Designed miniproteins, single chains, continued (2). Designs and how they scored, part 52

Each design is a single chain, and the fold is of that chain. pLDDT is the mean over its residues in the fold that is shown.

## One batch from the design tools (miniprotein)

Design m5791
Fold by ESMFold2-Fast:
Structure m5791 (fold): chain A 83 residues (1-83)
Amino acid sequence: SDEMKAVALAVLRTVSIIESLREAGVPQDVIDKARLRASRSKDPVKAVEETLREAGIPEETVKKAVELLEKGLKEAEEEVEKR
């Protein structure tokens, strides 16, 4: 059902945000802010990007985090869609 897929996607989005930002070297406090903002946004990648920039994270780190997140979200969405 669409509701079950939405719940699964929300969980996978949270995991992808945490993993991507940690791998990119983003501090936990900023990860928590990015996670909260993304949960309230139709565009979680944009919300994460804006949160990192507002927190003064270097552009190179922001780009790396966004690239890792985009990949993680795409893989998660493809997995949920297949089921």
Scores: mean pLDDT 82

Design m5792
Fold by ESMFold2-Fast:
Structure m5792 (fold): chain A 61 residues (1-61)
Amino acid sequence: MEEERKKALEEIMKTSKMSYDELVRKLADFLGLPSEDYARAMLGDKEAFERFLKEAEERAK
């Protein structure tokens, strides 16, 4: 599921000539997001979403 979205993002990067990290950084800066991981999660990055959830759970402990 997430793999399909990651592939779509890579296609966009190729056509826009932007790296994934650059897209994440610009999105975080543009929207004033609390972290790069949050921006990655918004883009459908499962790994970043899992990392965000883990940090949230650790904070709740």
Scores: mean pLDDT 66

Design m5793
Fold by ESMFold2-Fast:
Structure m5793 (fold): chain A 94 residues (1-94)
Amino acid sequence: SVLDEAIVDEKEKERLTRALAALAGLTPEQIDPDKYSLAKALDALQAKYPQIPVTKTINIAASVAVGDIETAKDLALEMASLIGKEEQLKKELE
């Protein structure tokens, strides 16, 4: 059903946001009151790893905004590979 699809998408978005926050070294408390805020996680990653092109973080946010979580996850893994964190991100996405 449409409702079941929406619930799955929200859980995958939450998982991705949580995984990216962990790569940035954030605890859930540090991104409170919205501990699963994608924007806060991406901003923290950009600040910690300035070598990440801003276009990579923008494209991840854009993919999530249109509901394309699969593309967002692929882009996140590509971004993580630039900083040597691809395997860590894979584990966080489990």
Scores: mean pLDDT 75

Design m5794
Fold by ESMFold2-Fast:
Structure m5794 (fold): chain A 82 residues (1-82)
Amino acid sequence: GGVLPYLKEKVEEGVRIAREGLREGDREKIEEGLEKIEEVLRFIEEAKKKAEELGEELPEELLELEEEARRLLEEIREKAAE
């Protein structure tokens, strides 16, 4: 148990919904999926700020998830703009 598995699942869910929207030409689904991914990125950004204030190291797995989520977000946005 922990926040990381939850955040990973939310990114996977957002990507799935957005990719379904891309296949169907459903802009609302694309936006819904992107919003879920952006929510995770916002959570990680807040966690980074907290870690800096406390002088604590953020788990490497959270930083890896952030990079993956950003790449997926950009990929989906690029495809949606075509």
Scores: mean pLDDT 85

Design m5795
Fold by ESMFold2-Fast:
Structure m5795 (fold): chain A 92 residues (1-92)
Amino acid sequence: AEEQKKLDAKQEQVLKAMAELMKLEASNEPSEANDEALIKKFLQTVLGLDEKEADEYVEKFKDKETAEKLEEEILKKIEDILKATREKLAAA
């Protein structure tokens, strides 16, 4: 019962984040302001960061080397959440 509630919460959070990422990827015209807003929203939704933590993360994203590493780290966390969710659904 508790496990199902946690699964539902994580699933909803990940789906919302993926929808925002897919919108960003579908856009062929990234603007710096739009990119920052979407990244901030994504971090708050997927990673559960508050506004201050998301702002600090966006600041780090301005450095190209750090941005690439952060993008890979975020994708890795999304994959882990999706795998955990999929395994739990398969076991049910």
Scores: mean pLDDT 62

Design m5796
Fold by ESMFold2-Fast:
Structure m5796 (fold): chain A 82 residues (1-82)
Amino acid sequence: GEQDIKNKFLDILKELLSKKPDVLSSEEAIAIIDEAVKKLKDEVTLPKTLEDNVELIKELLSKLDSITKDQLLKLVTLVLNS
């Protein structure tokens, strides 16, 4: 279901972040979100709610100078589960 797709997105994001430095620029964070979306689209068609959540996440990230990996994971998790 939709929750399984959200969990898969979060797992892809965690894997991508595992190889990155602890602090990311907003541009780097947005690029990682875009990479996670691209990888997810290789496996599934994204529901509109997830597409809307991704756009909101990218908008929120664009207002920051930098973000930590832990903060990015928390932000994504909160938006996906709201």
Scores: mean pLDDT 86

Design m5797
Fold by ESMFold2-Fast:
Structure m5797 (fold): chain A 86 residues (1-86)
Amino acid sequence: SEVAEKLIEEAREYLKKAKEEIEEIYKNDPNFPEEKYKKLKEKLKELEKKLKELEEKVKAGKATTEEVNSTAYEIFEGSKKLIEEA
């Protein structure tokens, strides 16, 4: 589905920007807590894993429209929340 592929691409781009923004915040703040940064990176990796699993399901023709929409939304909201936490 072209719609599924577009949503996955948008989720990937958003997650990439969130990762870059969090890394920049960490590098520019010498008082940023190391433990907080570690937890943010772990949460980013969890979102990356979910995106990869969704991409594989879509390629295999096993993903439902509901799964694509739900997972993409989770990645968008999760990425936004992680930026806000940074």
Scores: mean pLDDT 85

Design m5798
Fold by ESMFold2-Fast:
Structure m5798 (fold): chain A 67 residues (1-67)
Amino acid sequence: MKAVVVVAEEKEEGLERAIETAKEELGATEVEVVRAPDAASAIALGKEIAEKTGLRAIAAPGGGDVS
């Protein structure tokens, strides 16, 4: 299963943790990383991707599942 990690460029902290969470806790075999300019945009983009594609999405730096 493919999952998406959306990372905020203003921080990028927690990207490795978010990828690990997608692989271990969501069972993702493939992870796509998408960048957004800030944390609010990362959350909004992650929700939009999940809603439109049905994929699981995690917003970083917080590593929160926004699907």
Scores: mean pLDDT 73

Design m5799
Fold by ESMFold2-Fast:
Structure m5799 (fold): chain A 82 residues (1-82)
Amino acid sequence: SPLAEEAERLAREGIKKALQGDVEGAEKYAEKLVELLGERGRGIAEDIKEAAKKGAAGDVTGAVGLALRAIGEVLDLQRELG
């Protein structure tokens, strides 16, 4: 699904920014996910934003945990969209 592919791309870029501690960059991709998916994107977007805040604070374990959760939510979305 082109929608699922674009959602995966945005989530990947947001997670990358989050793990770099780039809160502003992560928030931009999180906002684009909500624009693309509406309410269905909010959980993924919140996990990316929280991962970025954890990463910026030096909580690498917390940031990685939230990033993995966001990846799981994207995989669930890809299954739902076919």
Scores: mean pLDDT 87

Design m5800
Fold by ESMFold2-Fast:
Structure m5800 (fold): chain A 80 residues (1-80)
Amino acid sequence: GSISREEAIALVMEKYNLDRVTAEARLHGGGEISGEPLGEEVYIDTKSALILTPEDAKKLKVDPVSGEEAEFALISDFKA
């Protein structure tokens, strides 16, 4: 599935109890598993709100915080 950039920001805000500016900054911080720069395809784990590169998504099978299965969504308008 895919979600909008606005939905991704809202998910990060809710999950980490952050303001919008801080949540937006997380989307520019790189992949949260690898630390690699974010490219054209950016994913989010909808369980943990971790920001992921495609390579991060391949490595993350289970959410490391909750122990639930990771559920990825493509951020369809990441550059918008």
Scores: mean pLDDT 71

Design m5801
Fold by ESMFold2-Fast:
Structure m5801 (fold): chain A 92 residues (1-92)
Amino acid sequence: SSTAARLEELLRRDLEEAIEELRRVLREALEKALKDESHKVHIAEALIKEAEDLGIKVEKSAEELTEEELRELFEKIVEKAAELLREEHAKE
């Protein structure tokens, strides 16, 4: 009925809005961290750990990753996390 359809639409919209906001906040945090060279290796180590926990294979060490490769890895982590959140929302 109309009520159930509206509730599902509202929950879906809230989830997508939350995913978009999380992606935006995390990207902004990464850009700020990359401006401080002392944080780059520690950020790289943290991103590699999160990527491996999500099943994303990383071939390079934290010191070998460029800023562009770190941004690419970060986007892969965020997208994989968003995929898992969508799957959990869709689960019966």
Scores: mean pLDDT 75

Design m5802
Fold by ESMFold2-Fast:
Structure m5802 (fold): chain A 79 residues (1-79)
Amino acid sequence: ARLEIELEAKTEEAAKQMGKELQAYGSSLGDATVKVEGTTVRFTLEKDDLSASQLAAMMLYAVALAIEKGKGIKSVKIE
């Protein structure tokens, strides 16, 4: 399975920090990649056996980061 989340940060510095935190947490769950472009953070998590609880944990973490350091979540895609 594959989870993609795009987040909007308040600043470019916040975007870089959010990217690092998403990469660290995501890497504990599966194959995590992060791309930061200005204030936009694009996060991808890939794992063949990605469970609903792992998806929920990742989403809750992303929501928490968006509340603390961001303007919100722009998009979520599950494949």
Scores: mean pLDDT 81

Design m5803
Fold by ESMFold2-Fast:
Structure m5803 (fold): chain A 75 residues (1-75)
Amino acid sequence: LSDTIASVVKGGLEAGLSLEQVTEAVYGLVLGLTLSPELAKRYAELVRKVVEEGLKQGLSADEIAKLVKEELDKL
């Protein structure tokens, strides 16, 4: 799951999607795979935090996706 989410984050950012659009895409992906709104919310909130901080620091889509994977692997 963490690899799939990281790939969606990378692809979304490379395509020029906003923080909100990337967060919504992750929510929908996790909800569709797990059928758990609670799990979808948890994953989306974590991704939002990592992506927002990475964008503020000027990190690339590749660097942000790597950080997303590292944080998700801790769950």
Scores: mean pLDDT 84

Design m5804
Fold by ESMFold2-Fast:
Structure m5804 (fold): chain A 57 residues (1-57)
Amino acid sequence: SAAADAERALQAVRDSTDGAAIGAALAELGEAVGREVRVDPSTITQEEAVALAEEVA
């Protein structure tokens, strides 16, 4: 289900520590919730990514 996919993607964002992994997890979250999530993985911090993911999920 979309809700389960979103929860797993959100958890992946929380557990990721490098920009590439964070970017991939945010892209999966965007797909799961049907929203476009655009981030630059070279500049986003984990704290910013978690905050964005929680707002989107």
Scores: mean pLDDT 75

Design m5805
Fold by ESMFold2-Fast:
Structure m5805 (fold): chain A 67 residues (1-67)
Amino acid sequence: SDDERIRWFFRYSSRHPSALKRALAKVLGKSLDEVESLTSDQLLDQILSLSDEQFEELLKIADELSK
């Protein structure tokens, strides 16, 4: 749900901002520089626009990169 994605984003962006951006870049097939140029609102908008499958992949990659 959108509420789940919003809560995850705010918790994760404060604790693991690098892992979040790197994971999102991989999921979207974009460069890290492109993702790092986005505002917080734009990052959240991209995450809310993901399919359920893409969001699950984002969670997996972000967890791996935050370890």
Scores: mean pLDDT 85

Design m5806
Fold by ESMFold2-Fast:
Structure m5806 (fold): chain A 68 residues (1-68)
Amino acid sequence: MSLYEQVLAELRAALAARDRARLEALIREIKSSQDPQMEAAAKEAAIEAGADPEAWALFAEASRRVNA
């Protein structure tokens, strides 16, 4: 499994579980890594989350905490 597939699967699992702490940790790791595959996975997860208001709110809150 590629790094992109692995990270995307972990982001999807965290969103499905409504695990903000896990999602925050994943976003923080992606931001610090500056890896294009991890960044692509985060972008895809954000697009998917945009279709679900609860998932999007969770993703936005996790991103806000990482950027604070």
Scores: mean pLDDT 84

Design m5807
Fold by ESMFold2-Fast:
Structure m5807 (fold): chain A 96 residues (1-96)
Amino acid sequence: DKINELKKKANEEIKKRLREVLEQMGIEATDEDIDLFVKYINAAIEGNIEEAKKLREELFKRLGLTDEQWRQLVTEGIKIINDEKKKLEKELAELK
């Protein structure tokens, strides 16, 4: 299924780019931490304040981040997720 393949590639690219940002910031993160961060950004974009707050608190404890590092990570994460979503939408439109 080409649609499912494109969605899987977009998700893997988001995780890869987020891992690269974390490495550049000197933050050691597991695959689970990256998954939690993706969930946080999606909750924040969707306006799910309660879920976003819960995920932020968990990530702060797990990663030992400062407020400055969190701000930088969220800024880059939003850009990455929006960029990859736009690429996916374009690729899906080309299949129709």
Scores: mean pLDDT 81

Design m5808
Fold by ESMFold2-Fast:
Structure m5808 (fold): chain A 94 residues (1-94)
Amino acid sequence: ASALREEFEATARRMIAGIPRFLADLAKYLGRPSVTLAEALDFVRARLTELGVPPELQALVLALIEAAANRDTDAVVQQLAAIRELVAKLEAEK
C-alpha cells in the first residue's frame, strides 16, 4: 500500500538524519571522542550476537545502518521492507 511505502520513506529519512547523532552517542557511551562507522557496526554486531538475534536478521540490520550512513534512501527502504518480512516469517515459524 502507498501508506506503507510513505512510512518506510519517512523512516529512511529519519534514520539517515540520525546517523551522526547515533555515532556521537555511541562515542560518548564508549568514553571516546569519536567512532568510525566500521567500529559502530562491529559494536552493533557484537551486541546483536549477545542478544541471540538470528544471523540473517543481524545481516539485514547491519546493511540497514550502512545504507543509512551512505545516505542511500532506496537501500534503507529496501532493508526496512526485508527486515519486516523476515521478522514476520520468523514469528510464523513459532
Scores: mean pLDDT 83

Design m5809
Fold by ESMFold2-Fast:
Structure m5809 (fold): chain A 70 residues (1-70)
Amino acid sequence: TGAAAGQGALDAGLIGLEAAKAGDRKSGRSGGMVGVYGGEQAIASGDEEGIKLGKEGLKVAREALRLAGA
């Protein structure tokens, strides 16, 4: 569902962001990429909760990728 995809994107993005902050660029990039993919899928679902969570997941995932040097 869109909500499940959005929550997964947020979780992946947060994990990636914490890894990137700790200097683990590989895990930061991986988590960020998963968060971007899941966030886009959640937004595409058209589910209201999925869109909300997907947008937050995308913001966090993009920050993780930025810090990871991607």
Scores: mean pLDDT 80

Design m5810
Fold by ESMFold2-Fast:
Structure m5810 (fold): chain A 83 residues (1-83)
Amino acid sequence: MELSLELLKKELEEWLKKKFEELEPLLGKEKAEEIVKGAKELFEELLEKTRKEGLGAEGVLEALEEVERYVEEKAEELLKELE
């Protein structure tokens, strides 16, 4: 099965687009863009780590889960600052 890295990146980009649309009205465009940028940078870093450690598809899926956790945690931190 050709689990192309390109397909996984596309799914992440669509998920991040939805998160941006949810966060922009709450945090503002600048903060929402910073979260999305950080998530993309983290994903590339984790993919390189996965490659260096010889991890297959499981490592890539774990990288996606880590990026999703990063976005949720950063969004929660910034939303708490509005309280």
Scores: mean pLDDT 77

Design m5811
Fold by ESMFold2-Fast:
Parts: structure tokens; C-alpha cells; sequence
Structure m5811 (fold): chain A 80 residues (1-80)
């Protein structure tokens, strides 16, 4: 299930020798977990793509990061 995939990714992140890289990877995984808990993995692909396009056109980095987190959450759930 998704929980096992997230656990495997956390173990890989914790294995990174660079402390800053490890910390950022763990923060990213935490954002993905929160997105899944909020049900954002259920957002249609077309809506996620539109969010990413709007972020790119407007230079909204926060929207771009959010679209990426939601997309990652969706991919992990689909693979589980």
C-alpha cells in the first residue's frame, strides 16, 4: 500500500549522506503524506496540469510546488 511505499522512500531519504538533501527529501515526503490525508490525490489529472500551467505562466512558485506535491501524491497512490 501507499504507507509501505512512503516508508521505503523515507528510508532512502534518511540514507542520503548530505544532511541538507536528507532534510529536504523528508520535508517533501511529509508534504506528500499531508496531501494524501487531505484527499488531494483524488484531484483529476487535468486539474493538476492546469494548476501547473497557471503557475508556470504567472511565475507562482508556491502554486507550482503545490501542483507537484499533488501530482506526486496521485502517482504514489496509483502505484500502490
Amino acid sequence: GVEKILEELEKKAEAYPDEEVREEALKFLERIKEAIEKGWHKVPLEEIEEMGRKAEESGDLELAEEAYVIYAARLLVERA
Scores: mean pLDDT 81

Design m5812
Fold by ESMFold2-Fast:
Structure m5812 (fold): chain A 62 residues (1-62)
Amino acid sequence: SSMIDQMKKIVDSIPPSDTKSRSRAQKSYDDMVKNPNMSSTKQTGLMLRGIGELLDAELRSR
């Protein structure tokens, strides 16, 4: 789905050096890929978590 594609972009936007945020966002992406029958609401929730990880990485970069 388009949400899975957006989540992949979120993962790829997290610096590779931030292994903590990147691994957490990757887990959300993997969960979406493994669960094709996941509701759009749950996919949106995982996407918001991914955005949170991206923001957390940005805050750590100062």
Scores: mean pLDDT 84

Design m5813
Fold by ESMFold2-Fast:
Structure m5813 (fold): chain A 64 residues (1-64)
Amino acid sequence: MSLEELLREFERHLRHLHEQGVPEETIENSIRMAVDRVRETYGEEAAREFRERLERERRRLLER
């Protein structure tokens, strides 16, 4: 899976978790694990971009 495909898939996953009322601590842990995996596979710069986009999506979901 490409980085972009992985990002889109995980953004959908985060929306689903939020809609199901999963605790924020669980969501935060999922983001950390995903970012760590991206760092190992694609490198630090990709991991920073991935984290930034996921944090943006999380903030958007919390606003609702």
Scores: mean pLDDT 78

Design m5814
Fold by ESMFold2-Fast:
Structure m5814 (fold): chain A 91 residues (1-91)
Amino acid sequence: SMDEVLQLIEKQIEEAEKLIEEAKELLKKGDYKGALKKVIEAESTLTLSRMMIWEAKKIDPNNPRIDELDKRILELDKEAQELLKEIQEKL
């Protein structure tokens, strides 16, 4: 069902949020390689979530829950990209 698809996307978003927070903590500790690995994992998770959102929009284009999740993914992607730049400057 659509509700099951949206629940799966939400779980993937939560996983990406955790990976970003782990990357930030590793960056603070000076583990730049560890931080890089975590942010790459977060970006991979967000890429899959965005693909699922694209498919969900085709099936149910008027569902406001899809737009809400899409915005969350875009915000996390921006945060991950900024974090990636910070990590690359330290390597």
Scores: mean pLDDT 90

Design m5815
Fold by ESMFold2-Fast:
Structure m5815 (fold): chain A 57 residues (1-57)
Amino acid sequence: SRKKRAEELLELARELAEETKRKGPVVLDQAMYTASLASLLDPRGFEILKELMDYAE
């Protein structure tokens, strides 16, 4: 279902965001892409994306 896919993408985006913050920008592009996909299904994905964009500056 759309809701289940949104939750799965949000969980993955959060995991990748935490990995980016811990180990540096090695997975930043993957994290941003996943958060972007999540944002299309759930506005919480947009918050993760914004957090990653702020980190990348």
Scores: mean pLDDT 80

Design m5816
Fold by ESMFold2-Fast:
Structure m5816 (fold): chain A 59 residues (1-59)
Amino acid sequence: SSLAKKEELQKELAELDKKIEELRREIERHREDDFTVGVLEVALAVAETVKRKLQEKLA
């Protein structure tokens, strides 16, 4: 891939890292609410999967 594509993927990874951190904070905030935690855990799993796929493209 071109250098520009690699830089774009790195920016996407940085954005996902911020989203993942926010989701983890929300899970901790709502830890007594099993339903809300469940919904947030699904969102976290999706974000982590997307991050893993982007990391594979950068390797």
Scores: mean pLDDT 84

Design m5817
Fold by ESMFold2-Fast:
Structure m5817 (fold): chain A 72 residues (1-72)
Amino acid sequence: APPPRVVTRARGYDAAGRLVWEESAVDGALDLTPVAEAARRLGETLTVEYEVLADGRLTARQTGLLPLSGLA
């Protein structure tokens, strides 16, 4: 049988909690590198929420910060 269809979604919020960016990918990788680099160059930090759905069911959700900078 074919593998289940996987959808990955991400949404970026500014410091005020406003949605400023979103992207999704179906059966493929979500590339956040360009938006993370742009935020870093502009001196902006975005809170990013990630969702992974398999066949329309939410399987994972997590929150992160882009760009990941500073203490690492």
Scores: mean pLDDT 67

Design m5818
Fold by ESMFold2-Fast:
Structure m5818 (fold): chain A 80 residues (1-80)
Amino acid sequence: SIAEKAAEAVKEEAEKNGGRITAGEAAEIVYKVLLKEGYSEDTALKAAVRVIERLGGYPGRVVSGEEAAEAAKKAVEEVL
């Protein structure tokens, strides 16, 4: 699913950074994945904002790849 694809992309990026990622970086990855899969900018932005909300509401929050991937999956499922 697109939600699983977004979650996988977030987790892979976190692995490159010692298993951690910011809420803002996770949101940006979700945004880019949805655009690449053919969704509108409006839909991609809504999903990205929802990722940040699920991860504490500020882009600079550092979380684990597992936390970020779960947030990405749920945000995409809620918006799509």
Scores: mean pLDDT 87

Design m5819
Fold by ESMFold2-Fast:
Structure m5819 (fold): chain A 63 residues (1-63)
Amino acid sequence: EVTPEQVAGFPSTDFLLDVLRQATELAPEDVVGYIAQTVAGKEVRVTFTVPESVEALRQQLQA
């Protein structure tokens, strides 16, 4: 369950969704993982790691 305050705390939800989509399309075995950290109170932070393969896919989509 996510509160409106937690949603407002997410700085780059659209970016994370776009990167995940691209990673899944390129290589399922190379899917980018993300780490969710719960901060005391109402804050939730997500750390997302992008592999080089995702960067290559991003450029390919622009070609």
Scores: mean pLDDT 44

Design m5820
Fold by ESMFold2-Fast:
Structure m5820 (fold): chain A 99 residues (1-99)
Amino acid sequence: KEEELKKKREESEEVAKGLKLIKEVEEKKKKNPNAKLSEKEKKLLELGEEIKKLEEELEKELKKMDEEKVPAEEIRKKIDEYAKRINELAKEALRIAEE
């Protein structure tokens, strides 16, 4: 599955770039809370908040699944579902920043 790993790596690079852009806006807001954000910066910040909500929801779901002794295969499917949503939001961040 070397080809599958290569495709996932390329996808991961796009996601990493999007997440970095979100983090840069979050850091800007943290350094100057009174800073006026551009329309693009506001959208990136909103995407960052949405990603954090998904990460928190996933952590809560995984804890519940562990307590309920859910099979590892179902846990992997849940992780994949959330990862897909988070990755799409990160790619949207990259697209917004490139415009």
Scores: mean pLDDT 79

Design m5821
Fold by ESMFold2-Fast:
Structure m5821 (fold): chain A 91 residues (1-91)
Amino acid sequence: MMDDVIQRMRDMYQDIQPDMSPQINQIFQQTIQNMEQSQTPRQMRDVFNQGVSQIMQSMSNDNVPQSVRDRVRRQIMQITGMIVDWVRQDD
C-alpha cells in the first residue's frame, strides 16, 4: 500500500513535471522523499496533505493553466482516496 501511494505520486510528477516551475518540481520531489521516509500511514497522510497544500498554492501563484491544475487535482483526489483507505486499514 505505501509503495502503491508512492508510485502514484511519482507517476503524477512525471506527467506534470514539464508544465511546472523548478520551485514546484522541488516541492514535489521533497514531498515524495518525505512520504518515503514516513513510518506510519498517518505520517504519510500528514506529509502528503502538507505537500499538496504547498503545490496547489504555488500553482496558483505561478498562474499554471487551469487544464494542468485540473489534471493535478484529479490525481490528488485519487491518491487521497488510497491514503484514506490505507489509514482506515491500519487503524
Scores: mean pLDDT 82

Design m5822
Fold by ESMFold2-Fast:
Structure m5822 (fold): chain A 60 residues (1-60)
Amino acid sequence: SMEEAMEKVVEITVENGREVVSREDLKQAAKELGVEERTVESMFLGVKVKDLQALLKGLR
């Protein structure tokens, strides 16, 4: 789901010590989620972790 993808991207980006989603974080997330890197890159590349966390809080 999109919620699961967002949670995984936030988790990995924070674990890698970044406040902004990088291609490296998305490559790892895509591998763990079993999706194409292009898919997560188009959705999350360069997005601030704070903005994704706010979206996750609103997704329910």
Scores: mean pLDDT 83

Design m5823
Fold by ESMFold2-Fast:
Structure m5823 (fold): chain A 55 residues (1-55)
Amino acid sequence: MITLEEAEEMFALFDEVAKKNNGVATGEQARAALEKHMPEVLAKLEEHEKQLDAA
């Protein structure tokens, strides 16, 4: 799981992406931004999603 600090930084990144895209950030754009700037957070989110899908 991501920490509160990581979540705040992630939301700041998404806000910046949204500003560049007329106020809307798609899931693809958000993931691309995470991959470039916060790859550790992206890896944690993908691992969590994998665990949920596996039940």
Scores: mean pLDDT 73

Design m5824
Fold by ESMFold2-Fast:
Parts: sequence; structure tokens; C-alpha cells
Structure m5824 (fold): chain A 108 residues (1-108)
Amino acid sequence: MEEAKELIEEARRLKREAEILEGLAGIVLGLAKLINASKEAIDYAEEAIRYAEEAIRLAEEAIRLAEQALKDPSNQKLLDEARRLIEQAREYIKKAEEYLKKALEALK
């Protein structure tokens, strides 16, 4: 069951990365509102937050499933689902980064 432990560590890393992106996007959103920036800057920052929040939720679910797999090593479906959620979390982290960059560009 080394695989379940590796999936837990990977999901925890992705959750931490997504939480950092959520925090940064929140700062950018606050700044955009404070300086009365364009609607574009605000909308992109809000999208970055939304994708980061979804990535956090996916990573949390992946941790939960991988922890269940540690208790039931014969249940391959739990490991497969955890891997699927980890890959989905990576895609949402990438989208959060893209929207954060767009928000920063729109502040110019």
C-alpha cells in the first residue's frame, strides 16, 4: 500500500499549492477592488479563486479516498478514483494560475 501513501502525499502537496494560489488571487482581488480596477481584472481574479477553491476540494477528496484505500488495500477503485481527482486538481491549479496571470495583466 505504498501507492496509497504516495497519493496522500501528492494530494497534500497539490492542496497546499492550491491554497497558496487562492491566497494570492484573494490579494489580487482585494487590490483590484481597492484601486477601482477594470471589471476584467476583478472577474479574472474571481475566476482564479474559484478554480483554486475547486482544486482544494478535489485534493481533499483525493486524500480521503487514498486514506480509505490504506484501510481496504484490496479496493483498487479507491486508488483509481484518488488518481483521477489528483489529475483533475492539477488541471484546476493550472487554470487558477492562468486566470491569476490574466488578472495581474489586466491591472496594467
Scores: mean pLDDT 89

Design m5825
Fold by ESMFold2-Fast:
Structure m5825 (fold): chain A 81 residues (1-81)
Amino acid sequence: MDAALEALKLQSQGDYAGAYAIASELFEKAKQGDKEATIALAAYYSATLGPETAISKLISDLGLSREEAIKIVDEAIKRLS
């Protein structure tokens, strides 16, 4: 979660390149099956794009089922609160 929070901070400051670099590292780890990286990436997508877009992006980019993507986004939102 710390990486997702740092990416969100950079995005809020207009450092889109820095935010993207962190999101890209999380995406590479998520592709390798890192569950914590997948949750952190889902948190970043949910905060920046909204939860429904985050679900769609996890399905298309990581090949997750809709049911699994919904669970991951739900967990990510709980950890952001």
Scores: mean pLDDT 84

Design m5826
Fold by ESMFold2-Fast:
Structure m5826 (fold): chain A 63 residues (1-63)
Amino acid sequence: EAAAEARAAAHDDTVLDQLAKEIGAPSRGTALRLLGEAAWELDKQNQPLTRDALVARAKELLA
């Protein structure tokens, strides 16, 4: 119904796919789990939620 919402969802999916590649995650599902955990950890520590910080923490969680 809303083309703008569809485009936003597609954009978010593309970003997630690229983040999965950067992290080295085998799937978007794994990347989502790792990024979610990374975001929660960073927020808990009152650290900024930047792309670089999220990817770095997600890589640590994957390793």
Scores: mean pLDDT 71

